# Designed miniproteins, single chains: the designs that were tried, part 55

Each design is a single chain, and the fold is of that chain. pLDDT is the mean over its residues in the fold that is shown.

## One batch from the design tools (miniprotein)

Design m1905
Fold by ESMFold2-Fast:
Structure m1905 (fold): chain A 94 residues (1-94)
Amino acid sequence: AAELFREAAELARKAAQAAKSGNYDEMVKYFTEAAELARKAGEESTNPDVQQHARIAAELAEEAAKAAKSGNFDLAVQYATRMAEVARRAAELA
């Protein structure tokens, strides 16, 4: 679980970087992959706190992807930053 959360956090960072570079297709792809990894990390854990953080991280990544698709790239980067922080915290708990 911890490694999946670290990987999800890294994907969220790459998504934010892709947004700054104007590569919005890569940004959406990274957010989608980050959400999938966060959900998978939650499924691998029996710890309720880890499962809760996984759900929050996945939700933030999904909201980031929606914001990006709507052309609200500043909001997408904000969600990605929060997602990376939640995923990093979840990795410490896992």
Scores: mean pLDDT 76

Design m1906
Fold by ESMFold2-Fast:
Structure m1906 (fold): chain A 78 residues (1-78)
Amino acid sequence: SLQQQVQQAQQQLQQTQQQKLDEVSSLLGEAVRAISRSLEEGRRLVDETDEARRQADQDISQQQQDVQQLRQQAQQQQ
């Protein structure tokens, strides 16, 4: 009957809508995971940069102290 054909077509439409919604949801989930990984990688690079800066500051401070000590030693004879 035409009524059965309409019912089957409506069921197929509903299945297609659900499948497309599931596909979009899956792709959005993958995009969110990819963005999260990229953010974690970026944060790691920032942390590494901050650590390198901290190490450089320590090395510079040590060299400044070494220079100051050498200057004091050079002036030791008065």
Scores: mean pLDDT 81

Design m1907
Fold by ESMFold2-Fast:
Structure m1907 (fold): chain A 89 residues (1-89)
Amino acid sequence: PVLSPEEIKTLLENANKKVLEAILQSIADQVHAVEKYVPAILEGLLSKLKEHFDIVVEGIKKMLEKGNAKVRKTIEEALKDHPELREAL
């Protein structure tokens, strides 16, 4: 069974570096299947931005590369509040 958006956000917020990298790889590979969860995933990732900037940037890049137009739009909206992420992408 798939976790709720809130559960995914909480999981990301409490993830250590190794767990965060594994979750991001899984999400990137299957982003089209988890499209509806992208806003919660982004909120969880942004909570790790200060601690794991490079991992968050890589995860977002992969979501942009594999995501459809709706996923890309959601990420672009989030980037308006995070110009450092936009610069790194």
Scores: mean pLDDT 73

Design m1908
Fold by ESMFold2-Fast:
Order: sequence, then structure tokens, then C-alpha cells
Structure m1908 (fold): chain A 90 residues (1-90)
Amino acid sequence: MIKKGDKVILYVGSPSLNLYAKFETIVKEVDEEKNKIIVDTSKAKLLEAWGPAEVTIETVVKATKHPDTYFELKIGDKIYKRSEIELDSL
């Protein structure tokens, strides 16, 4: 089960922005009642990135506001979807 302080890998893709990123971060909070996982982008470490310009954590966070951006959070055998993930930074 995922919990606060866990290291997670988040995969982000935005076809319309031609952006892909993979980054490591830490779970800031888990809201089990709302089935939401909040991740701490201030502690994010970019592992892999591709885009038409320089891709930074700030670039990735801004891209997550775009309607066609997807993100997947993987921990163990469980995959969390965009609707279940919240980034604490805009």
C-alpha cells in the first residue's frame, strides 16, 4: 500500500506538446477516502525527458494542466491514473 514518504516514479506524456518525462518524487500525502495521491514536485528528480525545448520539472508540472496530458504513477504492481494523482505544485 502506498504511504506518505514513499519514493515513486511518475510518467508524464503530452502528445499535443510533444513532451515526455519520467521523474522520481516522494508521496506528500495519501487521501484514502478520495482515492488521491499527492506527490511533492519540489523533491522531484528528472530521470528522463524529451521535448521540443528544454524539459525541467517546472515544464512537466505546467504540462500536466494540458487536457491531453497523461500521467501514470507506478508502485509495486499497482498503477495509478491521472484522476488519482495530484501534484502539489502548479
Scores: mean pLDDT 75

Design m1909
Fold by ESMFold2-Fast:
Structure m1909 (fold): chain A 68 residues (1-68)
Amino acid sequence: MSARSLMASRVAGAALRLVSQDHPEAALEVIRLGDKHADDSEALRAETRRVAARHGAPLVEIPVVPAP
């Protein structure tokens, strides 16, 4: 499986958690960040933390994907 496919799966999981926590706007923002940072898991993690903080959501962490 490619790192990009793994990252997309992890982003979907994080977005689902945000929706289940009643933060659908944060979930949409995380999905867009996943598209923007498909090849940079560290930047995606930092941006996801920033989005969670901005929306007052609990921390949702995207695991780092090993380099291919």
Scores: mean pLDDT 69

Design m1910
Fold by ESMFold2-Fast:
Structure m1910 (fold): chain A 88 residues (1-88)
Amino acid sequence: NDELIDELSKELDLSRHLVSSIILYLRELSDVHKDAVNNKEELKKILEIIKENGFSTKLEGEELSITETVKKKTGLSLTDWIATHGQL
């Protein structure tokens, strides 16, 4: 999984920490998302949507959790936002 994190981080210009956090979050959500964690194309789609919505920015040197960033920008939980936009 470290290789996958490195590949996605480089391809999408996202921090390794952000990519790792999303993978861990998806893994913990439910069995429904379990296969997405092992599919590079599905992970890339989710991360591209996150990047396009500006959820990858640091504030004052602190990296905001993806859950908090999504909540602040959209008013939705990360789970609800992924269900609507991530097509998992």
Scores: mean pLDDT 61

Design m1911
Fold by ESMFold2-Fast:
Structure m1911 (fold): chain A 79 residues (1-79)
Amino acid sequence: SEEYFELIKKKIEELLPEPSEELLEAIRLAASYLRSREEAERLAELAVELIKKGASEKEIVLEIEIEAGLLAMRNYLGL
C-alpha cells in the first residue's frame, strides 16, 4: 500500500537521503504485497541493515526484489 511504501521510504531516507528511482520502484513493488505495518517495518529493517553494511543500491534493489517475489508467492499460496 502507499502507507507501507511511505513508511519504508522514510526509514531508508534517514540513511540514504536521495534513493534512486530503481530503488523506489523495488520498494513500491514489495510494499504492494505487504499485509501489515509489522511486515513493512521488517522490510525497512532489511533495507536499513544493507545500507549500514555498505551494500550498493544495485545490491539493495536485488535483495528487495527477491523479497517481493517471496511475498508475492506467499500471498498466492494463501500463507
Scores: mean pLDDT 88

Design m1912
Fold by ESMFold2-Fast:
Structure m1912 (fold): chain A 94 residues (1-94)
Amino acid sequence: GTKVHSFSDSAGVEATLTFTDEDKPTGIKFKITTPEGKVYELEKEGLSMSELGELYLEASRLIADLYVPASEQPDLDAGLARLEEIIAKLKAEE
């Protein structure tokens, strides 16, 4: 059998981890939803809980910046680019 553990945040960040019966992670789904309804999703294996937690917090902070009023967000694309860099880093790391 496998265990599934899910975390969610009011900032629109969700993380789902799949574990073996020996509590070894076999799969990770990281999902980020922006206020525009854009969804950034990755699936990866082999990350530790602490590594995922750190990246989850960084992504949540970037998403919070996306929720500021449009009149104060001329650099929204820069914020999205940083968020995509975190996702790309997660995909690139072993």
Scores: mean pLDDT 61

Design m1913
Fold by ESMFold2-Fast:
Structure m1913 (fold): chain A 94 residues (1-94)
Amino acid sequence: MKEKMQEAILETIKELAEEEGDEVELPSPEEVYEQLLKNRELIKKALENAEKVGLDKEKIEKLLELMEKMEEAAKNGDLEALKKYLRELAELSK
């Protein structure tokens, strides 16, 4: 499971870097996977705190949904879907 996710994510990042033409340091597949897991935990904690502090719960819920969809796309090797969700995640996380 882990290897399939790492491969799909790495390929997506590589394509994005080539398309933009910028000098981008590509992280190792292990680092990419760990970063996704880390962000997911942070978003879950933010959701838990949203009820307590009155944060924008709708945005946080959308972020969590996108992360789940990215994980599904990576498992399926759907590079196009993964690419789409990565862009949407970047827009929402900002």
Scores: mean pLDDT 61

Design m1914
Fold by ESMFold2-Fast:
Structure m1914 (fold): chain A 67 residues (1-67)
Amino acid sequence: SKKREEAERLLTKGRILRDAGEALGRMIESVGKISGEDLSELAEEARRRLEEEGRELEEEGLRLLEE
């Protein structure tokens, strides 16, 4: 059904964003090491924001599957 396809897209996007958040956090930390700056807080903020966005998309996808 179209509803199931929409749910699957949202769940997939959510997973991608959570994975992207982790990867982006590591990249920011790496840039910090290269530049001699402590970017740990920025890396954590990036991870948290993408994790939260991914979680919200996953919740929406699950909500569609429950209906």
Scores: mean pLDDT 85

Design m1915
Fold by ESMFold2-Fast:
Structure m1915 (fold): chain A 65 residues (1-65)
Amino acid sequence: MSVKERLEEIIKRFEAGELSSEEALERALKLAEEEGLSLLELYQLIHEIYKERHPDAEAAPIRPP
C-alpha cells in the first residue's frame, strides 16, 4: 500500500465520521514520519486526495495547526 493510498484511507475514515479532524491529522502525521515525508508534502498530498474526492470543494478538511 502506497503512502497516497494510506492517506486516502485516513481521509475516507474521516469522511465516514470514524475519525475527528484531530485524530485524522495525528494519523496522517504519523504516516508522514514513517514514510519520511515533510509536513508540507503531507499537506499537499492530503489536499490533492481531497480535491480528487471532492472536486467542487475549496479546501481540505484536514488542516495544519
Scores: mean pLDDT 73

Design m1916
Fold by ESMFold2-Fast:
Structure m1916 (fold): chain A 78 residues (1-78)
Amino acid sequence: GNYVKVEVPPDALGGKFTFDPAAFTAAFGKSKSVLLPVELPDGSDAKVAVQFSNEEACRKFCEKYNGTVVSKSETIKF
């Protein structure tokens, strides 16, 4: 399958979001998908589903982007 990712520093969203890859990996560790909580520009909360081509790609993303916020409005194909 295809995967999508858009990342921004936590401070770009006013510091109100914390990405915890250990918690997400524990919840979805054998899944090709991660649910990331994000704060939208209007201050509302949303969750973004990020789907990866395989489980290892998902795990590598979680490990690499500790503290990184994902924006729902943009998509990057790998």
Scores: mean pLDDT 46

Design m1917
Fold by ESMFold2-Fast:
Parts: sequence; structure tokens; C-alpha cells
Structure m1917 (fold): chain A 94 residues (1-94)
Amino acid sequence: SPKEQEVIEVLDETVDRLAELVKNKASKEEMIEVIDETEQRIKELLPGTEEGQYLVRLLQQQKKALEKSDDLELFYGSTVLALAVFKTLLRKLS
């Protein structure tokens, strides 16, 4: 679906933004802002969908993991893998 491609683009942009923040040793607050912006975009793209609800919960779990994380590189890697799994599932279910 067209919305599927837009969601994938949003997630790819999120991964790239987080990569740059980690590389530049940015604050957890700046990384949380990126995740919050991504959550808002997903709510607008997939309102009332099971996929949207799943992805919003996934992003909320990643925010909680970030708040507790002492290793931003490991956090970034974990987030990339989680979003890659979601993109794969989204493509298979569409």
C-alpha cells in the first residue's frame, strides 16, 4: 500500500537521524525527540490500524530502553534491528 512505503521511509529517516546523533554523542533528550516525532508521524500515517498500534508500542518500548541505557551504540543497534523486523513484517502482511 502507499502508506506502507511512507511508513518505511519514516523509519529509515529515523534510523539515519539516530545514527547521526549517536556519532555526534548527542543527549538522550535529543534522541527521545526523534523517537517522539517518529511516533507522531506514525499515528498520522496509520491511525486506528493494528500495524500503527504495534509500531507505536515498539517506539515507546525503545524510549524506555533509551532512558535506562548506558550504551547508546548498543541501544542504536537494538533499535535498528527492531525496526528492520517491523519493516519485514509490514511488507509480508500487506
Scores: mean pLDDT 84

Design m1918
Fold by ESMFold2-Fast:
Order: structure tokens, then sequence, then C-alpha cells
Structure m1918 (fold): chain A 103 residues (1-103)
């Protein structure tokens, strides 16, 4: 689903920013986006679904770049927390990610 892709993409760039592997995380997310777009095209999905995956990819990369530049930005961390919650992540998992991010 789009929400599953959004969550996976966001988590990958967050982990990449935390562990100094941001460029590798970006490449991984790009490949995941390309795979999902190919699957959508193969099943004849509407252009709006394909565009949604591209938008989700871009947003995840932008968030990751902001976190890489400002890892202790409390406002940005709270926005990331809200996004992960909206994507169905349990608060316990979100707290674990945020603790790693604030190191």
Amino acid sequence: SLAEFQREALLAVIEGAINGKFDEAVERVRKLAEQRIAELKARGAPQSEIDAVRSAYRVAIEIGELLKKNPNDDELIEQVRALLRALGMPDEEIDRIVEKLKK
C-alpha cells in the first residue's frame, strides 16, 4: 500500500541519517519506489497512484536531508513523530526511532 511504502521510505532515510549511511538509504528508497511504480504500471493502476508514490519518495528524502542537517531539531522530530503515527506506527516503535535520532 501507499502507507506501507511511505513508512518504509521514511524509516530507511531516518536510519540512514542516524548511522551515516544516508546516500545508501536514498538509493535503497529510490529502488523501492521504482519497484512499486513498476508493479502499479503492470496492474494498470491510475496515474494518481503512481504520482503519489513519487511524491512520497520526494517527501521522505526531504525529511531525511533536514534530519541530517539538524539532527536535534525538536520541531522537525515532532513532525516526524506525527507522520509515523499517521502511517500507523505504534508509539513504542516511534519512541525507539526518536531516541536513536536524538543521539
Scores: mean pLDDT 82

Design m1919
Fold by ESMFold2-Fast:
Structure m1919 (fold): chain A 73 residues (1-73)
Amino acid sequence: MSEEEIEQMLEHAKQEVRHLVQLQRQGKISREQLQERVELMLAELRELAKTLPPELQARIEKAMEEIRKIVEE
């Protein structure tokens, strides 16, 4: 998996989380549904990070922190 592919995947994940937060604020999904979707995404990112070199692992960890901040907003 290339560095460019990882960056594109992480950007897509952040956009998806932003969309889910917007849907929850509009009452289209529940807070439980938002939490479940985000927790699943974070679990997938943690598993991916374990298979990658330290520099790419650090980028995924940073993206996971950014995702958590998006949900907290």
Scores: mean pLDDT 82

Design m1920
Fold by ESMFold2-Fast:
Structure m1920 (fold): chain A 96 residues (1-96)
Amino acid sequence: SVTVSATVSVTLPGGPHRITGTGTAVGTTANGQQVVKTSTKTVEAVAPAGEEKTVTVTVTVVLEGLAAGDEATASAAATTDDGTTVVGAAKTYTVK
């Protein structure tokens, strides 16, 4: 199995916020089979009144069925209760 992590950062206005981070990991085996797994993490954050706060959400996904030399790509998206949606950069990892 391979553990991959993806991060996404969201800047929020003052007040309490609920952020839902969704991480998606895709692994490709040497014989071309694809393994996909999604994990969700909820984070609550409070920004001081009248200020902005940047919150980083890290979603960890465990992929099974991969062997050394296979590739995995992970990405994360964050959705806030104020309607903001942000997508983080995809990260590629080679299984060792």
Scores: mean pLDDT 79

Design m1921
Fold by ESMFold2-Fast:
Structure m1921 (fold): chain A 85 residues (1-85)
Amino acid sequence: GFDELAEELTTPEVQEIVKELKEGIESKDYKKIFAAVAQLIDLLTKYGVSLAEAGAIAEELYRALKNKDLEKFREVLEEIKKIEE
């Protein structure tokens, strides 16, 4: 499932962001959702990704988790992994 894919495809830092984002979505905690999205954007921009691209990736991750789209979730995690490599 989502947790297993995050564990297999991402670093501990990204896993924690995904976990917080998922928990925020499940509990409808919008502050937690926005904080997790902001953390992901900050992480990606530190790897040299533009603010616009980082925002687009964070939005895709949020939508994949919100819509329970496992295939899109995998694609987004693979994109993040590529940025970190």
Scores: mean pLDDT 84

Design m1922
Fold by ESMFold2-Fast:
Structure m1922 (fold): chain A 60 residues (1-60)
Amino acid sequence: GVSRSLVEEAARLAGVPVSELEDAVVAYLLGRTAHLPERLRLAAEALVRQDLEGLRRLLA
C-alpha cells in the first residue's frame, strides 16, 4: 500500500490531481501504462518504489 501523504506529495511534484495519480498507480500495478502520460507513469512508478527523491530530480 501507499500512504496518502506520499500520494499527495507525488501529485504535487507531477502537477496532477491526486485522483489522476491514484488511477495511474492502479494502472501501473496492473501493467496497463501504455495510455498514461509520461509524468503520471513516472509518478506512479516512484510511488510504488517509494522513490520520491528520484521523482523530484525528474519533475520538480
Scores: mean pLDDT 76

Design m1923
Fold by ESMFold2-Fast:
Structure m1923 (fold): chain A 65 residues (1-65)
Amino acid sequence: MSEAQREAALARAKELAERLAAKLEAETGIKPTYEVERLDETHLRVVIKAGDIELEEVVPLSELV
């Protein structure tokens, strides 16, 4: 996978994290935080937190490019 494809995948993962964060904020009324981390060469890990609630998604890079 090229560096440009990795950057595009990370950008899409951030968009996913923002959508999940907005949904969690609507459900809880608490402003969420989110973080996108590289889990391995083929997967990203997205974590969204609002108060005591934590959502975690593992996303294959193939789904993002």
Scores: mean pLDDT 76

Design m1924
Fold by ESMFold2-Fast:
Structure m1924 (fold): chain A 87 residues (1-87)
Amino acid sequence: SAKDKIKVPEQWLDALNNITENAVDILSLLLEDEDPNIRYMAAVLLGGLALKGNLSVEEPLKKALKDKDPKTREIAEISLEVIKEVK
């Protein structure tokens, strides 16, 4: 399952889910960072929010599919598969 490929501590996912009104917007900004490691971490955290059922991450993750870094594209693809499994 795509869910098994996203490894984020549940405490972090719970915290992000409780502040979702701002978390998705902040993580979407981080997807535009010049540092590929920051973009990758933003995509991982957005994928973690998808695991918690936050569907507002779908559009930022679609943008991450076009990222220059293949690791960021891969995690975005996995995260979008999680959204498909929830819908």
Scores: mean pLDDT 77

Design m1925
Fold by ESMFold2-Fast:
Structure m1925 (fold): chain A 84 residues (1-84)
Amino acid sequence: MEELLTKLLKILIEKGIKINEELSPEEAIEYIVEALKELGIDEELARRLAEEAVKKLMEEKGSDKVKPFELARRVVELLKREEE
């Protein structure tokens, strides 16, 4: 479980993405979707999970921006629930 998050974060860092930088929701979603696709996750599923995770994070923090690290963590949590 920690392994999936670590792999996702490694892909983001290797792409030159600053995982603690606040990005627009649209940019953060696209980066996460591409990283998940490299891990073998279906694009439609990856996009659905990323969009759900972004919406929840924005509602919880009252912010219009998200950090890729926080989005990656939330998406991995949602993926675990989808597989169970």
Scores: mean pLDDT 80

Design m1926
Fold by ESMFold2-Fast:
Structure m1926 (fold): chain A 72 residues (1-72)
Amino acid sequence: SMRERNIRYSLAEAQLLIREGRLDEEEVQRALDEYATEEERRLWEEVRALSEEELREIVEEGRRLREELAAK
């Protein structure tokens, strides 16, 4: 679904920022534990297991989709 894809893009971006030292993993995990749905937590565990290359691909796909939607 589009919702799941958008969530996955956002989570992949957050995970890349964590690996770059630009975002605090503990703060992100607290937010997910407090506010996230079971689906979002499942997607987060999937995203955390991905390589940097796979994460960058997902983020790039999400960026392209957001740009296409914004142009309409």
Scores: mean pLDDT 80

Design m1927
Fold by ESMFold2-Fast:
Structure m1927 (fold): chain A 104 residues (1-104)
Amino acid sequence: DLDAQRRALIQQGMDDAAANQVTADEVTRRLLDIAENPASEEEIYRVLGQFGWLVEQGKATPRLLGALLMALTLSPNIGVILRALGLLGDLHREALRELEARFR
């Protein structure tokens, strides 16, 4: 299942970000690089995973969000970025639903 593999890459990005305590500035730079240069699907899913972890940690900055918007408007890989964001949103919603159900 391709979506399962893509979700695993996003989760790998989140796990890597947590292990290395990735900064908003580091992910901002990577998103700007994706906006201007060709990137593999795997790289994009991992970077969006790192972005997702920063959001969960309350570490998202206006500059980080601006870099994501730049990637969405300029990147030759816009379709991959949109898929990654959709999958990240689904993962976040599923986690929230499971957490809510567990503490009912």
Scores: mean pLDDT 81

Design m1928
Fold by ESMFold2-Fast:
Structure m1928 (fold): chain A 80 residues (1-80)
Amino acid sequence: SEEERRAERIILKLVKDLGKATLGQIENEARRAGVSPEAVRRAVDRLIKEGLIKRETAPSGEVLLTLTDKGLKYYEELEK
């Protein structure tokens, strides 16, 4: 859907700009853009499945998302 594609762009941009992003940071940016938590969850799951982002769990239990080299190239093509 268009909403899921918007969620995807928000996730990829934020993770690229910050290097690492929490799910909470992504949800806050998505909310500002009018994107639902459900669309964010679906986009995160898809981006992980496609190898465009990675999920890491910090010792604190905090989930951090990072951009892969494949994900960076994919994002740069979207912004052309």
Scores: mean pLDDT 84

Design m1929
Fold by ESMFold2-Fast:
Structure m1929 (fold): chain A 71 residues (1-71)
Amino acid sequence: MEEMKKKLIEEALKLGAKSEDDFEEEALELIARASQGDLEKGLNILKMVWAHRNGKKVTAELVRQVISLSE
């Protein structure tokens, strides 16, 4: 789980995040859990929530909304 979160943070920095502080800890945990060990799935969720954040911190609520739309 921690290794997945680190990879998500690395990708977020490439998208323009300045630090992991742009994400709630629970948001990163939810993305990692939703990925089910699939890094590509995790990165796709990350990119979707990053695009929909409207310049604000990525919250656990936003992650839940994005995941719910995928069901």
Scores: mean pLDDT 73

Design m1930
Fold by ESMFold2-Fast:
Structure m1930 (fold): chain A 92 residues (1-92)
Amino acid sequence: MEELRKLVKETAKLLEHLKDAVPSEEDIILAQKFVDYLKSKPLEEQIEFVKRFLKEVISLKDDDDETKRAYYTFLREIKKNLPELQELLKEL
């Protein structure tokens, strides 16, 4: 849990400039399908997946804002739709 909280905080800082960015319809649809997939998994697998996702986003710090926006949309949809992860993803 401590590792996940640190990754969330680092990712939130990296994506702060995109907080007001409008997600694309395609990104929203893809993120929703992804959330449905995660909901089918046990909580432990959901946590491990989110950790991998956050590490991926952090690795993209020098990538384009369009790619970062897509990942941010996925993280927001995960936070919105997975209540057990909401407290852990609070800073997104």
Scores: mean pLDDT 76

Design m1931
Fold by ESMFold2-Fast:
Structure m1931 (fold): chain A 82 residues (1-82)
Amino acid sequence: SPEELKKRRIVAAVMQLVGEGLIEPEQYGSALAPYLPEEEAKEAVREVADLFKWPEEVVEKSFEKLSSPDPEVVALLEEALK
């Protein structure tokens, strides 16, 4: 579906920014907060954490950022998506 493709594009863009060292893994939630509902964002964080074997502490920090996203990280993802 178009929404599923949109979600995959957003997740891929955030993974690229983390891979390039522009965003720390703990900031993954900041990047997703404007684009995904909280439940879906938490699921995406968990899936990526399982794939890359992120420690639970990183997952918890990323979840905290969903409620208080870092504006600098949000701006980086907006730039990457355009």
Scores: mean pLDDT 80

Design m1932
Fold by ESMFold2-Fast:
Structure m1932 (fold): chain A 98 residues (1-98)
Amino acid sequence: SFEKELEEKREELLDKDGEKSMLELLKLVGKYLIEKYKLDEEALKAMTKEEIRALAEKAQEAIENKDEEKAKEYAILVGGLAYVRPELLREVERELVA
């Protein structure tokens, strides 16, 4: 099961740098979301930084507006990006917090 695979991966990374462990767990979750929701990996890989930023802003707006369905849709796409475009997603997240 996914839960068992996630726990096994977590145990493998417990003796490593915590930041690296968290990033590997996020990538595993992102891969799971791509497979579960049948996301288009090639489309996600082709996204520009501006499109990823717009997606993250829409996700935040949906959360603030309590639009649960839209928030879930955007969160799944952002999760998939954590697997296919992890560095670019982190750059966008840093800019949104600054």
Scores: mean pLDDT 75

Design m1933
Fold by ESMFold2-Fast:
Structure m1933 (fold): chain A 73 residues (1-73)
Amino acid sequence: MEKELWEEIEKLINEFLDKLLKEGIITEEEAEEAKKIILERLNSMSYSPEELLEELKEIIKTIEKQIEELKKE
């Protein structure tokens, strides 16, 4: 269960970064660095994988809203 939740966290990070890469917002190097930083930060937290997954989803949602707002300009 916990391993599967951690795999979902990594999958969500990968899908988000791939989307930014395809849209030309970040480079491949920036995507690799961002993934490393995000995973290191999540691993340093004393929360459950379920709580980390929910926090990550909220962060991604916030960033996507900011990108969408920028596209309206």
Scores: mean pLDDT 74

Design m1934
Fold by ESMFold2-Fast:
Structure m1934 (fold): chain A 83 residues (1-83)
Amino acid sequence: SRSDLLAELQQMIEELAELIERNRDNPEIVAQLQSNRDTLQSVIAQAQAGQLTDAQLRRELMHAAGRMVAVIATIRAEEEEKK
């Protein structure tokens, strides 16, 4: 449902906030995470304003998931380099 899609996006914002806190000593990673959070907040605002269809909201959720996977992969790669 539309409510479930919005709940998933809100949960991604919460995860991004936790990642920002955990990576506070890495300004480049923090900047990427903040950019992703700001994009996600914009998507939620557009959806709440009725500017996105359910199909568009699903596509935005998929794009957000992809951005999340990409930044987490970057964090993990940097952690692996320290091993």
Scores: mean pLDDT 83

Design m1935
Fold by ESMFold2-Fast:
Structure m1935 (fold): chain A 76 residues (1-76)
Amino acid sequence: SLVEELARLLNAGPAAAPLSPEQARAVADFLEEHGLGHPAIDAALPFRTPAQIVAALEAVGRADLAAELRALLASV
């Protein structure tokens, strides 16, 4: 499933400068609203850059959500 692939990609990458707690929550809520909520994704988000999260969404074929997420992260 797309959720399983997204969880795999977000957990397989190297640790990076973390998102703020507010950004991590906003991303988690956004993904859950679009049917991509997963505990493994939520656990990975605090250790990912915006660029890594966007790239993971594009890699699973959700370039539409990647564009929306870029706009969301610019506003948080």
Scores: mean pLDDT 78

Design m1936
Fold by ESMFold2-Fast:
Structure m1936 (fold): chain A 96 residues (1-96)
Amino acid sequence: TEALKLLKEAIKLLEKALETNDLELALKGAELALKGGRLALKEEDEEVRKEALELLEKAIDLLQEFLKKHPDNLELQERLGLLEIIRAILKRILSK
């Protein structure tokens, strides 16, 4: 699905951003993770939602690691916050 594709691409960009300390790659990765996460909320397939949650949690972990080196970057902090909201919603959907 498009959601899983975007989340997998987001993870690759965030991993590269951590290796290269590249803020633009981190921002791009976070944006793809947000887009993928939002699409995952619209998915009817529970197995797709479960995989999307796992990928989203990995993207959140990578972005949190990047933010340790860039603690004052408001744009990344805002994107992290939105990703955590999407994660909470996905967990709620999967628990019911």
Scores: mean pLDDT 87

Design m1937
Fold by ESMFold2-Fast:
Structure m1937 (fold): chain A 95 residues (1-95)
Amino acid sequence: GSMEEKIKEFKRKILEGETVEVTSPEELEATLKAIKELPPGTEVTIRLTFPDDPDERDRMQALLQQALEEGVIRVKSVEFLDTDTVLLTLEVLPQ
């Protein structure tokens, strides 16, 4: 689907307290854009699976780092489920 449809879906999942499944840089970008539209203090749970492609992994890492540096999110917890999958609990910060 389009980026706009992905943003709407991830925003809905977050507001309903569902875990957001992220397996690509495009899905991570949509998740971060959805987060920017949410009230400060909203808790977001992301199950993030890093792809095998190193360029996509680097892009996902860069997107997360940029969001942290810009003060969009704060990391509350990190749980490693396996070598490529992490469960992140994030808090939306005031913009």
Scores: mean pLDDT 86

Design m1938
Fold by ESMFold2-Fast:
Structure m1938 (fold): chain A 78 residues (1-78)
Amino acid sequence: MLPEEIQAKLLELAKEARDYEKSLSDEARKQVKALIARVFHAAAQAVAAGASPEELLALMEREIARARKEIARIVEQD
């Protein structure tokens, strides 16, 4: 199972993306949704591979930071 801290961070990212979706074009919205899906998929894959909570936290901090930067780029270009 995902650590509570990681689950909270993923939900926060999803909420941020959802708030942006209200002002984004359909194309940008699809890109943001795909990005969020990739972060969740990375978490699921790491858990399935037996990653420790510490490894999972480090991975998620990296993936969420990357997703936030890409979302900012998508929003700026929209």
Scores: mean pLDDT 80

